# Designs tried in a protein design run: designed miniproteins, single chains, continued (4). Part 93

Each design is a single chain, and the fold is of that chain. pLDDT is the mean over its residues in the fold that is shown.

## One batch from the design tools (miniprotein)

Design m15422
Fold by ESMFold2-Fast:
Structure m15422 (fold): chain A 65 residues (1-65)
Amino acid sequence: MSAEQREEFEREMEELERRALRAVIEGDLDGAVAHLEEMKRLALRYGREDVAARIDEAIAHVRAL
C-alpha cells in the first residue's frame, strides 16, 4: 500500500481501538466486540490478514470477560 493509505489505515485502526477499549472500561462488551469487528473488516479491506487474525483473538478475549 502507499504511505498515505498506511497512515489512513493506522489512524482509523487507532480510533476504533480507542473506542473498543473505552467500551470495555464502561462494561459495554457488545459495543467493544462491534468495534473490534469493524477493525477486522478494515484490516481485511487493506489485505492485512495478520492483523485480522490478531483482532479475532481480541474478540474471543472480550467475549470471555
Scores: mean pLDDT 83

Design m15423
Fold by ESMFold2-Fast:
Structure m15423 (fold): chain A 70 residues (1-70)
Amino acid sequence: REEVVERLRKERDALLAADPNDPRAYVGEAVLRYLEGDLEGAVEYLEKAVALEPDNEDIREFLELVKKEL
């Protein structure tokens, strides 16, 4: 849905404006890439999020899920 994509873009932009090192902003970008069919871009941004918060199991699990679709 275009509403979901637009909401995610606004959330990503707000998170980056508040804290440019917020892993949630990178997860938001990865979700947008995934919804657009850019699996390689999704992996790239999820790897950045994992680097910022390596103990976050949810981010790591999402990264592994996307990698299985490559």
Scores: mean pLDDT 75

Design m15424
Fold by ESMFold2-Fast:
Structure m15424 (fold): chain A 60 residues (1-60)
Amino acid sequence: SKLVEEYREINLKLIEISTLPKDERLKALRQFSKESELAKIATILTLRHLGELDLAKELA
């Protein structure tokens, strides 16, 4: 289904972003959150797990 493919693409992008240095990672997460509603939700959850609560709140 299209939803499964979108979820796969989001996971691949998050893995790619996770390889970046911390400062570039946070910037990339902010940009990625703008690509789709699912990307936004996935990014917010990732930021919460990283303890980046201020940025997570900004993007919500």
Scores: mean pLDDT 82

Design m15425
Fold by ESMFold2-Fast:
Structure m15425 (fold): chain A 66 residues (1-66)
Amino acid sequence: MVVIEATGLSPEGAAQVAAAAQTIPGAEVEVVDGSRVVVRGPLSASQATGLALLAIGEGGEVKVTF
């Protein structure tokens, strides 16, 4: 199980990260205060990396836990 936590996002950045995460089967996505996105699930390394890079590209700070 992988946990990705992205913080410091704009509302548009948070929506974009959340929308991308929702395309992953089995991923649980939570948006907090429109600026923080938490993704939990059986993500592959490539899926986790893609989400982390997207969040960084949107100006976020990312923590990934395997």
Scores: mean pLDDT 82

Design m15426
Fold by ESMFold2-Fast:
Structure m15426 (fold): chain A 72 residues (1-72)
Amino acid sequence: SMLEEIAKKLIEKIEELDLSKVEKQLLIDTVREALEAGKDPIEAALKATELLESEESKKKVEEVAREVREEA
């Protein structure tokens, strides 16, 4: 499905980011939960940025989310 493809791309890009293991796991779990619930994985990831420790980390996730949305 389109949502599965979006979630997969988003997870792959998050794994490549210079984030802590805990931050990556939080974001990936949030994306997977959104997919299972039939919700927008991009919106879920963006909401999860509120739980990240630094503005730099948040901007990295926002950039990845924008890239994935533009590809969809």
Scores: mean pLDDT 83

Design m15427
Fold by ESMFold2-Fast:
Structure m15427 (fold): chain A 100 residues (1-100)
Amino acid sequence: DAVVAAHSDEEIELIERKLEEAIELARERKVDPRVIERLEEILEGVRRREGDGLLRAAAIVGNAAAREGLTARDLLEAVQSLSAEAIVEATEELLREEEA
């Protein structure tokens, strides 16, 4: 998969950790179960090294970075700077857009 091949194992592992942190926060805050389900689905795709999973993770990361006013030139820089809260909020927004 060309998308997976474009990312280092280190970048993928960091994305996995950030998604895991966001899922834990969402569970602790008793966020909408649909948000938790979407994050778990994306995390599973990333863990399986699936291009679609990585693209969906990149979309959430990009939206979360924009919400926090972050400008990053690569995915690793963006993911390193993101809070778990921003990832949860970006996922909530994407779900609202998909249901609209």
Scores: mean pLDDT 73

Design m15428
Fold by ESMFold2-Fast:
Structure m15428 (fold): chain A 73 residues (1-73)
Amino acid sequence: SIEEKLIEIAKRLEELLKKGDLEGIKKELLEAAKVIGESKDPELQEAMLKVIENLKDEELIEAAESLVEAAKS
């Protein structure tokens, strides 16, 4: 399911955040956007991918932390 995929992505993001692996964080956020986009408008998926691709390092960290917290809820 989408929920199961996002939980697994969140677990990997939590480990990547501990390591400070910005490239890994970006790749996992792109994967999360693809998973979310599978159930939504294709234009929204494309927009999310473009936003993530252009995030600064601090914004990548904040986005990853937000997704990890959302997955715990």
Scores: mean pLDDT 79

Design m15429
Fold by ESMFold2-Fast:
Structure m15429 (fold): chain A 82 residues (1-82)
Amino acid sequence: MAAEAQAAFEAGDWEAVAELVARRAEEELTKFGLEELKEEAREAARRVVEALAAGDFATAEAIEKEFAEKVKKAAEEKGAKA
């Protein structure tokens, strides 16, 4: 997975990189029953790819952390109100 992302990054195939990131997020969202966040996951993947293309790895990590916090809050919201 990481090697494929690296190859796509070096080739300038940002769409392939975004799809790899989105697929990982989709698997986690399905595991938590948060399929409604898939659109936000795709948007986060796009923003991560844009940061990586700019060489801003710190911003890419920050975007991933922000999305992870949203997933955690949504999971708590769905569980806490059950």
Scores: mean pLDDT 71

Design m15430
Fold by ESMFold2-Fast:
Structure m15430 (fold): chain A 105 residues (1-105)
Amino acid sequence: SVKITMSGDVKAKEGESVTITATASENVDGKVNWYKQKEGEEPVLLIKDGSTLAPGVDSRISASGSGTKYTLTISKVKKEDEATYYFAVYNKAPLTYSNGTKLTI
């Protein structure tokens, strides 16, 4: 099974840029999604297929990466970006979700 290592929890100030990194134990060929979960809410898809912004997602959010290393960037963070962020690999069965990375503003 693929193992996913996330960068540690982040505390940021409003207006800063935040980077969250996920590292997979093997090449996952960009078959990856990023999710956001606010406290008490269902997870929301942010990025599909490594870099494609999901419909309705704020353009301050972007993602890049290839092979084993993937990065989510949130520019000009706002209080509403406070959430737990998850990375998922779907190129192999079963679908593998990361542990969450918490962003606090």
Scores: mean pLDDT 85

Design m15431
Fold by ESMFold2-Fast:
Structure m15431 (fold): chain A 58 residues (1-58)
Amino acid sequence: SAKDEAAVATVEAMGAAGAAAGAGMTGRDYNSPEAQRAGLEAKTAAEGAAAARRALEA
């Protein structure tokens, strides 16, 4: 269901955000490619969660 899809997408976005935070903290350089990559993944997951929630409202 749309509600279940939104819930799954939200959990995935939270996981990606946590991974991005962890990568940033373990990196020696705040501008490392790894930290930038993790940040992009977190952004994409957050956008997916927002889209899933929007679908739930439709």
Scores: mean pLDDT 67

Design m15432
Fold by ESMFold2-Fast:
Structure m15432 (fold): chain A 71 residues (1-71)
Amino acid sequence: DDAERARRIAEALIKKAEELGGPVSQEAVDKARQALADGNYVEAALYASTGLLKAGASPEEIGRLAQEAVD
């Protein structure tokens, strides 16, 4: 189920971005939450990834979080 998989990835990335980002990633996190609420899961994951990068997460860490969300 592509929609369920994308939703799980978006939710996991948003959660981690909120844990790490604080004020420096807040705009990206807010956009990710709005996209998630609208059912735009791919867009939500992209915004959350931007928030994670601004919070100092590596691309490798983001990829690992996405993979863990769908196992």
Scores: mean pLDDT 81

Design m15433
Fold by ESMFold2-Fast:
Structure m15433 (fold): chain A 50 residues (1-50)
Amino acid sequence: TRDSRIRVVARRFGVAPSDVRKALRSARALAELLGIPLPNARELLRALHS
């Protein structure tokens, strides 16, 4: 489920699940939150929206 994947991502990157959820609005926001390249954030965002 989306919530389970959000929790896994949050745990992996040491951020709050609520912050990941808020960042799901854009790949750029997710990239900034997690400190990862934009292409990686785009793929992760696509997976989290499934």
Scores: mean pLDDT 80

Design m15434
Fold by ESMFold2-Fast:
Structure m15434 (fold): chain A 82 residues (1-82)
Amino acid sequence: MITVTSTFNGVTATAESDGETVVATAGDTRITLEIDPNNISKTVGSLLRAIGLKLDAERNGDNKMAAAAKAAAEAILELMKQ
């Protein structure tokens, strides 16, 4: 239901969510994270996972994974505002 587009080092990623999952893609790189509107600790855990994936990807020079993880984190934050 929500779509977020984010760019990292010239790589564009798109994250989409149905309210239960967040799927972020950058080319052939795909991240899937679960969220739960009734379980804030699960949703926060998925946000922290996305942040960790972005930081690890940046350290390893993986711009596609960093872009996808960034888009996923931004999508989770948008869902948490609702």
Scores: mean pLDDT 85

Design m15435
Fold by ESMFold2-Fast:
Structure m15435 (fold): chain A 92 residues (1-92)
Amino acid sequence: MVKEETLKYMKEVDERLLELAEEALKNPEKRAELLEEMAELLEEAAEKLKEAAEKLKEEDPEFAKILEEAAERARELAEKLRKEAERLRKEA
């Protein structure tokens, strides 16, 4: 139940991130704003993955650990995207 919902959610996040990245490539004027939106999506994903990991800790500790690591990576990527958006705003 929680595993299937989490995998579906991860796929939806990946698809949305690709859409936002494509828009950022096509529209340089909105690039900083789109990177900020991607960062927000990744921050939300990190929180949800961490919650899913906590729920699965007793049922499937191996999968829970994978979700915790995925949440950490999502948070790190979000921080990098926010810094890049800030840089773009200063260089404009």
Scores: mean pLDDT 83

Design m15436
Fold by ESMFold2-Fast:
Formats: C-alpha cells, structure tokens, sequence
Structure m15436 (fold): chain A 59 residues (1-59)
C-alpha cells in the first residue's frame, strides 16, 4: 500500500507545479488515502508529506 501513498504524493507535487495545489484539493486526497489504505502509519506519513508540499508551494 506504500505505492498508493507515493502516487498520491506525486499527484500533489504535480498539482503544486501547475499552481493548482489548494488546501481543499489536498484535504480531499488525504481523505481518499485514509479510506483506501489499511495502514494508518503509511497514510499519516503521506499526509505529512502532502502538507509540506503545500507549505513549500505557498512559500
């Protein structure tokens, strides 16, 4: 399930590059990860990485 988390993080990176990484979109991706992944630790790590990408995009 780490592969699903990595793909979601990559999608957020691409959205940030396009200038479309909004908090709402990232929150939706995080919610989908928690629904899809059995392992909460992997989901939490991916969510943290997405949050960092968002912060860097708005820096």
Amino acid sequence: DEEIAKKAVEEVKKLAEAGKATPDIVAAKVAELYEELKDKEIAEKAAAEMGKILQESFA
Scores: mean pLDDT 74

Design m15437
Fold by ESMFold2-Fast:
Structure m15437 (fold): chain A 85 residues (1-85)
Amino acid sequence: AKTYKRELPVELESAAEARYVAEEMIKWIEELEAGDIAEFTIEKVASKESVDAIEKLFKEKGYKHKIEADESGGKVKITVEVPEK
């Protein structure tokens, strides 16, 4: 399987923005092959509510994922395993 990395140079200030970005991540993940890994790095997340919104959407879709915060800088890394078709 391949690992695909995408850096998102965006600042997420709200749950609504986070949901929109997460939906776009899902659309991109749907174009990948089962067993591939997608890594997203969001440059800045201003609120825990934004992180929670992303986590909730991935859980609702049944995606195996991991969310890692980088110190106090607001940077968040999201790793998602592409599910079987």
Scores: mean pLDDT 77

Design m15438
Fold by ESMFold2-Fast:
Structure m15438 (fold): chain A 83 residues (1-83)
Amino acid sequence: SMDELLEEIVKKIKEGDEEMLASVLAQGERVGVPREHLLSIEGTAVQLGAKPVEKLIEPSEEVRNFTREDILRLRQLLEESLK
């Protein structure tokens, strides 16, 4: 399911997968997620242990089909992980 995929991506980001975080941010930009939401995603991921993204990459195949709503749902799951 989509929720299982989003939870797996959150887990990878929390484990310090720099490519996964960069792919999520690149896909978010591609589908028109507002910059303030992308900065919130990166900031939350960094609080969870990720490194800041220094270079834009092409979205990975795992996230290439994510919609704007999927990226915003992933943001919510990351924020809930701070609890």
Scores: mean pLDDT 83

Design m15439
Fold by ESMFold2-Fast:
Structure m15439 (fold): chain A 95 residues (1-95)
Amino acid sequence: SVADAVTVADLWLQQRFGVSLSDQDRQRLTQRLQQDPDADPVDVYYQMRADGAGVSVDDFRDRVRRHLQTQHSPDQRRQRRQQFDQRLRQRGLSP
């Protein structure tokens, strides 16, 4: 069903990016999937976001890829570990 396809896209985004679909994005995605219910819901999501940004889907995918590379940098991973360890220490817990 279209509702199941939207749920699949939401779960994929949560797993991949740690973000949930907004109500507005969920509504727009539902409308697009009603026109083509056999389409990959993640591909439809990228197309929807690209259209909203006024760019091609390939440009949008490249922007997402670059953003993920920035988030997965060794320095950012070290900063996140340090912040996590610091929060544990503040609570009297071992890292």
Scores: mean pLDDT 71

Design m15440
Fold by ESMFold2-Fast:
Formats: C-alpha cells, sequence, structure tokens
Structure m15440 (fold): chain A 68 residues (1-68)
C-alpha cells in the first residue's frame, strides 16, 4: 500500500507542477494542450472501475522494479 501511495504522490506532484507552469504562462498553447490531453485521459481511466485495479498493480510493479 505505501509503495503505491508513494508513486501516486509523485505522479500527482508532477501533474500539479505541469498545471502551475501552464498557469504561469509557460508555453501556454503547447503545454496547455498536452496537459489537457493528459488530464482527459486520466479522467477517462478513473471512470472505469477496472482501471483502479490496474493502477494499483502498475504502481506496485514500478516500485518493485526500482528496488531491483
Amino acid sequence: MEKGEEFEKRRKAFLEQLIADHEAGKDVKEMGEKARKYLEELERERSNPQFRKDRIAYGEKKLEEKKK
């Protein structure tokens, strides 16, 4: 559980930084488009309850690979 949470926090931090940079006026058009697409994709996945399990497995795998 903690492993997946750490990965999730990192992803969230990255997303927030991307949004903050876009709001700061950094590459507004290019960055905004990319960030927007990413957010839409994320939201679509969250709508699927099956994706929830995949995210947990993905996070655990990522963390385990880092340990290797």
Scores: mean pLDDT 61

Design m15441
Fold by ESMFold2-Fast:
Structure m15441 (fold): chain A 80 residues (1-80)
Amino acid sequence: SLIEEVEKAVREALEKSTDPDEILARVAQAVSDILRKHLTPEQVRRVVMRVARILTDALDQGKSIEEIVEAVRKAVEEEL
């Protein structure tokens, strides 16, 4: 599913890097690529910005990979 593709992209980014800027760039690109076939460019931008904010906050709070993935999944599900 669309949501499962986003979860996989977020988990992969977190596993491949510890740099918040690199993680954010990877997730933003992956989410944009996944959603652009289903949403308008404006909707994609809105979802990407929300995901970036959630990811930044979760990383700042020292949340686990699974907690971060779940938070992003819930946010994307709420926007669809």
Scores: mean pLDDT 83

Design m15442
Fold by ESMFold2-Fast:
Structure m15442 (fold): chain A 60 residues (1-60)
Amino acid sequence: MAHYEAGLAARAAGDYEGAIRHYAAALAADPSNEAAKRELARVLEEMGHPGIAEYVLSLP
């Protein structure tokens, strides 16, 4: 939970690299965290990488 919330805060501040790192840490701790996977994909789309975002959503 802490990593996921830190990711949300980083994204709100415009720190997309920090958001990606925190969401990745949340998924490493809990691979079933669908919310973290979804937010990671959304950040990637906002950075101009929709293909990578779609790929992330297709992974476990």
Scores: mean pLDDT 77

Design m15443
Fold by ESMFold2-Fast:
Structure m15443 (fold): chain A 81 residues (1-81)
Amino acid sequence: SMEEVEKLEKEAEKEILALLGEAMRAQRAGDTATARAYLDRALEKAREAKEKIIEVDPSKEKKMEKVLESLEQFVADLLAA
């Protein structure tokens, strides 16, 4: 259902943003290893959310692929900075 998809998207967004926040704090402190660990966890959460959302609504597959690609690019850009 649309409501179930929205709930999954909001829950995933909240968790991913929290992990990205921790990664940015670690990166600013020069702790690259800790930053990478949080970024890996954020990508893991994004992949889990993608699988759950596609299971509920298979028509969302392409949208979820683009969202994950955008997050992967953000992670790459953050690590290159």
Scores: mean pLDDT 84

Design m15444
Fold by ESMFold2-Fast:
Structure m15444 (fold): chain A 96 residues (1-96)
Amino acid sequence: GEEERKRLLEEAKELVEKAKKEKDVQKLLDIAEKLLEWAEEALRRGDPELAIELAKRALEVALLAMKLAENLEEILRAIGLALRAIGIIIDAELMK
């Protein structure tokens, strides 16, 4: 419902603000993955606008993780999450 959508967008904004202050790359990667899971669920429910907003937030956090990444494994995981977010945005735009 609309109230659930508003709650998810608010939670996503709070996670992004938390991410901007986070120094632990693993926590940033976990936040991005959580936002991507919410974006994929929004697509499954036929809500492309919500999916785009959640995927954009996931992309922002994945890029923060990439900036702080200290090894190749962390960089590659961050790139993978960023590409997944871009894919969700493209799929969601095509659903409109």
Scores: mean pLDDT 89

Design m15445
Fold by ESMFold2-Fast:
Structure m15445 (fold): chain A 75 residues (1-75)
Amino acid sequence: FEAEIEELTARLGEIASPEFAERLREALREAARDPALARPALLGARAMIAAAQGRDEEAARLGAEAERLLAEAAA
């Protein structure tokens, strides 16, 4: 998860802003401390990056998987 967080944060820093990338890094690290939130948080971040890059199909798939895992965690 740490390697994924670092890679996603670096990519977001390039396509958005350093401040937003720092906030995402912190949010992903906090989510990683909760096993129920770690995977959906990473999938959500990947979906946001895919959407920003115009990869709508991939973004939709990743977002749907993240929502499914969050619903399971909430049960």
Scores: mean pLDDT 74

Design m15446
Fold by ESMFold2-Fast:
Structure m15446 (fold): chain A 56 residues (1-56)
Amino acid sequence: MVPQETIDRIRAIYESLPESAKEAWLRYLLKDPLGREALEQLAKTDPALAALLAKV
C-alpha cells in the first residue's frame, strides 16, 4: 500500500538513527496513519524493526 520508495527512505532513516533515538522516532511515525502502515510493511521483512515496534 505504501510505495516501495517511501519504505526504502524510512529504512534508511531508521538505519542512520542512534539506538537512543530509534524508539522516539517510531513513536513519532506511529502518530501518522501512513507512517504506521509503512512501519508495519517494513516489519514484515525486518525482524529488528518488528522487535522495536513491539515495544511501542
Scores: mean pLDDT 76

Design m15447
Fold by ESMFold2-Fast:
Structure m15447 (fold): chain A 60 residues (1-60)
Amino acid sequence: STLALLREADLALKAGDRERAREIAAQLPEPYSTRVLAAVDLPLEEAEQEILRVAIELLS
């Protein structure tokens, strides 16, 4: 599921594994894949905030 992929990407970022986060983000459906891939290149706090925003949008 998309939410499971977001969780895995968040865990990878928290572990400092940006390469793993990018691999997982590429598996997301559009438009979320493009948004999360762009966010992985941001400072950690900003990347985590974008993942949270995407999760909230999917749960709404």
Scores: mean pLDDT 84

Design m15448
Fold by ESMFold2-Fast:
Structure m15448 (fold): chain A 91 residues (1-91)
Amino acid sequence: SKKIKTKLLVKEILEFLAEKDLETGIGVLRMLNGEIPESLKDKEKFKELREKLLKGEASEEELKELFEMILKGLGKEDLIEEVKKFIESLL
């Protein structure tokens, strides 16, 4: 199931982030659960990408875009390239 594969992929990304910085891992989890910070740019694009992720329909590029948006919203731009490379390693 694409949905099960997506859940496992998200779990691996969350564990990777939590090992780097626990607060960032928690922040990402909260945003994926629908807690949208006021600092987030382009909230409609975030909602679109999040819905695709939950349906198991997100492409690799859409996953990278979603996590880039989340990390920018959390002020963690320094982690974007590491997370993108990690996503590439899982796919």
Scores: mean pLDDT 82

Design m15449
Fold by ESMFold2-Fast:
Structure m15449 (fold): chain A 70 residues (1-70)
Amino acid sequence: SLKEKLNEKIFEVAEATLELIHEVTGLRAAQRDPNATPEQIAEEQARVDELAKRGNELSKEEKTLLEKYK
């Protein structure tokens, strides 16, 4: 049902959001570490960017499901 699909998507968005917050925390820690190399910071940034793209796609899918409930 649409309700079940929406509930599943809300859960997926929540999980992706928590994962993104965790990785952003790691990126911020790397940026503050005087021993971190530019390459290490770039690697952390790439992980954050990938998770942000995934979160955006999941959010778009959630909005589409919400519109079907009108």
Scores: mean pLDDT 84

Design m15450
Fold by ESMFold2-Fast:
Structure m15450 (fold): chain A 77 residues (1-77)
Amino acid sequence: MAEVDALLAEAERAGEEAARALAAGDEEAAEEAARRAEELLEEAYRLALEAGMPEEEAVQRGLEVVGRTAAVYRELA
């Protein structure tokens, strides 16, 4: 679980970086940060399932990260 939580925290940071870059007009930096966030979310999902987390819970945790990063973008835009 600690590893899944760490990956989700890294994904959230990358997502926030993408949101801030997009709000600043740096589309290239936003795309690169968004790609990193996506890769981290996919890895967290895989590890959560391997650790025995229910699929619904693993999906929900990822969606919560996505929702929080989207909220950051709305505040900046």
Scores: mean pLDDT 81

Design m15451
Fold by ESMFold2-Fast:
Structure m15451 (fold): chain A 51 residues (1-51)
Amino acid sequence: MSKEEQEKYLERLYEESLAGFLAVGLPEDVAEKWAEGIVEVDREVLEKKAK
C-alpha cells in the first residue's frame, strides 16, 4: 500500500470514528482522542504490514 493510500485510509477512518463518537454523545475533546487512538492502532498495523 502506498503512503498516499495509507494517509487517505487513516484520514477517512479518523473522520468516520469521530462522527460516530459524536453521534453517541461523547464530548468533542473525548471523541477526538478516541478517534486518534483508533487511527494510531491502525497506523501501527499498516506499518507492520508494509515491512
Scores: mean pLDDT 79

Design m15452
Fold by ESMFold2-Fast:
Structure m15452 (fold): chain A 71 residues (1-71)
Amino acid sequence: MAEELLAQVEAERDAVLAAAASLSPEEKAAAVAHLEGLAARLRAEAERTGDEALARAADLLAALAAEVAAL
């Protein structure tokens, strides 16, 4: 299940980046906040369970948030 989540996050990354390229700065800021919140939740769950796939998913979401913020 965590591996499936990781694969889903990776598949969604390209779609999110493509969509984010068309967003206003204000919309990008909202998207970044949402992604950072989700990454923080997955990181906390990974720490609680010791699930490395959740930790990797959290890292990918945090990296995606940084990429969206840089657009």
Scores: mean pLDDT 78

Design m15453
Fold by ESMFold2-Fast:
Structure m15453 (fold): chain A 74 residues (1-74)
Amino acid sequence: LEKGKELLAAGRYEEAAKEYEKAIEEDPDDAEAWYNLGVALRKLGRLEEAKEYFRKAIELDPDYALAHAGLASV
């Protein structure tokens, strides 16, 4: 998860997405990992996939303000 955040900050969005995909495989209830995968995909222009993953983050944590903002941004 931390490696994914570092990759996002570095603009390495495809690599960040792969790290968050691994995090989700290990813990599918990690709302932050779903949100960060959405952020990476939004940066890659994969907006429909980003939208689905922001919705998943909200499903797991309905009070996740950043995920609601992420969904509104796509």
Scores: mean pLDDT 85

Design m15454
Fold by ESMFold2-Fast:
Structure m15454 (fold): chain A 95 residues (1-95)
Amino acid sequence: MREKVLEEASAILDGFGYGMKAADAESLEEIRELTRKGFEELVKKYKDPELLRSAAEAFIAGLEAMLRMQGKSPEEIERYVEAAREVADEVLAEA
């Protein structure tokens, strides 16, 4: 039980960190590439579907938070988050 809680915390922190890194993208194509790379690393590390779901939501939260801090418009944030969710769903479906 305690070990599973620590694994969930690790997955959330990893997801959030990759999401923040994905915010370095300067285009929708780059956000898709950085998101795919981040999720491929998450899928290699975490085999539990629930941990992957937690990491995926943390990734989107990290991406959104960093884009907001960078002063992106709400419309631009929405487009980047939507593109990231599409790629995340694709990678998770392949896992």
Scores: mean pLDDT 83

Design m15455
Fold by ESMFold2-Fast:
Structure m15455 (fold): chain A 68 residues (1-68)
Amino acid sequence: SIEELIKQLGEAMKAAEEAIKAGDKETAKKYLAEARRLVEQLRELGDDVTADVAEHEIEELEKRLEEL
């Protein structure tokens, strides 16, 4: 369901942010990749609004990762 995907996406983004704060590049990259996969699944189900918002947040997390 869309609701389940949104929950999983939030969990993946939170895990990525925590990994970035800890300086764990490998774990951060893993969760950001998972978050991008979930965004694509949301687009396939027609929730482009949630997908667009999440993609922006993922891009900001990816920028922070590059600074590590």
Scores: mean pLDDT 86

Design m15456
Fold by ESMFold2-Fast:
Structure m15456 (fold): chain A 92 residues (1-92)
Amino acid sequence: SVSAEIAVVLQLIGLHLDGAEITIEVEGDKVTITFEGLTPEQIENVKALADALRSLGAEVKVEVEGDKVTITASGLPKDLVDLLKTLGKELK
């Protein structure tokens, strides 16, 4: 489980290093991750990331608009929510 949370964070860092603009907003147990400037391959990677979040027990909604993808997740493990909140502050 801890390994799965770290894998999610590493995937987000990888997308950021590949030039994707990533915004993470946390409100209670709800996490919204917005990706902009994605290639078609990166859009598929983000969809795979959404499936990984579902595998952790989260309710996940994915919206795709051109090169922009928004993931809205609720019910993620607390440790992952805390990591995502920290990562969102660093991705500036």
Scores: mean pLDDT 82

Design m15457
Fold by ESMFold2-Fast:
Structure m15457 (fold): chain A 94 residues (1-94)
Amino acid sequence: MEVRERILEDLRAAAELLREAAEYRRQGKERKAAQKETAAVLLLIGALIEAKLNQMPEEEIRFLEELTRRVARLAGTDPEEALRLVEEAIRRLE
């Protein structure tokens, strides 16, 4: 349960970074947006590693792998869609 709570905190932090990235992109601040998007992806990778090390259910690990892959692909192009995916993941894991 504490592992799941820690993963949820990392996902919430990633969502905040993606929200900031979306705002920077609206302002035309592409470099700052990219920095926030990269930080969000690193948090998702950290959450995935934590899930694997703590032997979470295979279905939850696969879900986090897919989420991380999709968000990484959206980094640099669509932080708002990436944010939506992370917020859906938070709701699923609550």
Scores: mean pLDDT 86

Design m15458
Fold by ESMFold2-Fast:
Structure m15458 (fold): chain A 72 residues (1-72)
Amino acid sequence: MTGVQVLYESADQVIKMAETLEKKGHTEEAARLYRQAARLYERVAELTDDPELAREAREKAREARRKAEELE
């Protein structure tokens, strides 16, 4: 199903937006986007039938949450 792939790509895009905001010093906005990306990756892990993609998505979600916590 293409929907899971689109959701994963959306999460990657949100991470890039968060990184851009972090670089510009907008740390609160960046933290919010990192949390949003984490939720999107968690959703990918829930919806996918691919155990490897689920594992990667969960790892990316953890890293995004770590980034958000560092910026607060």
Scores: mean pLDDT 84

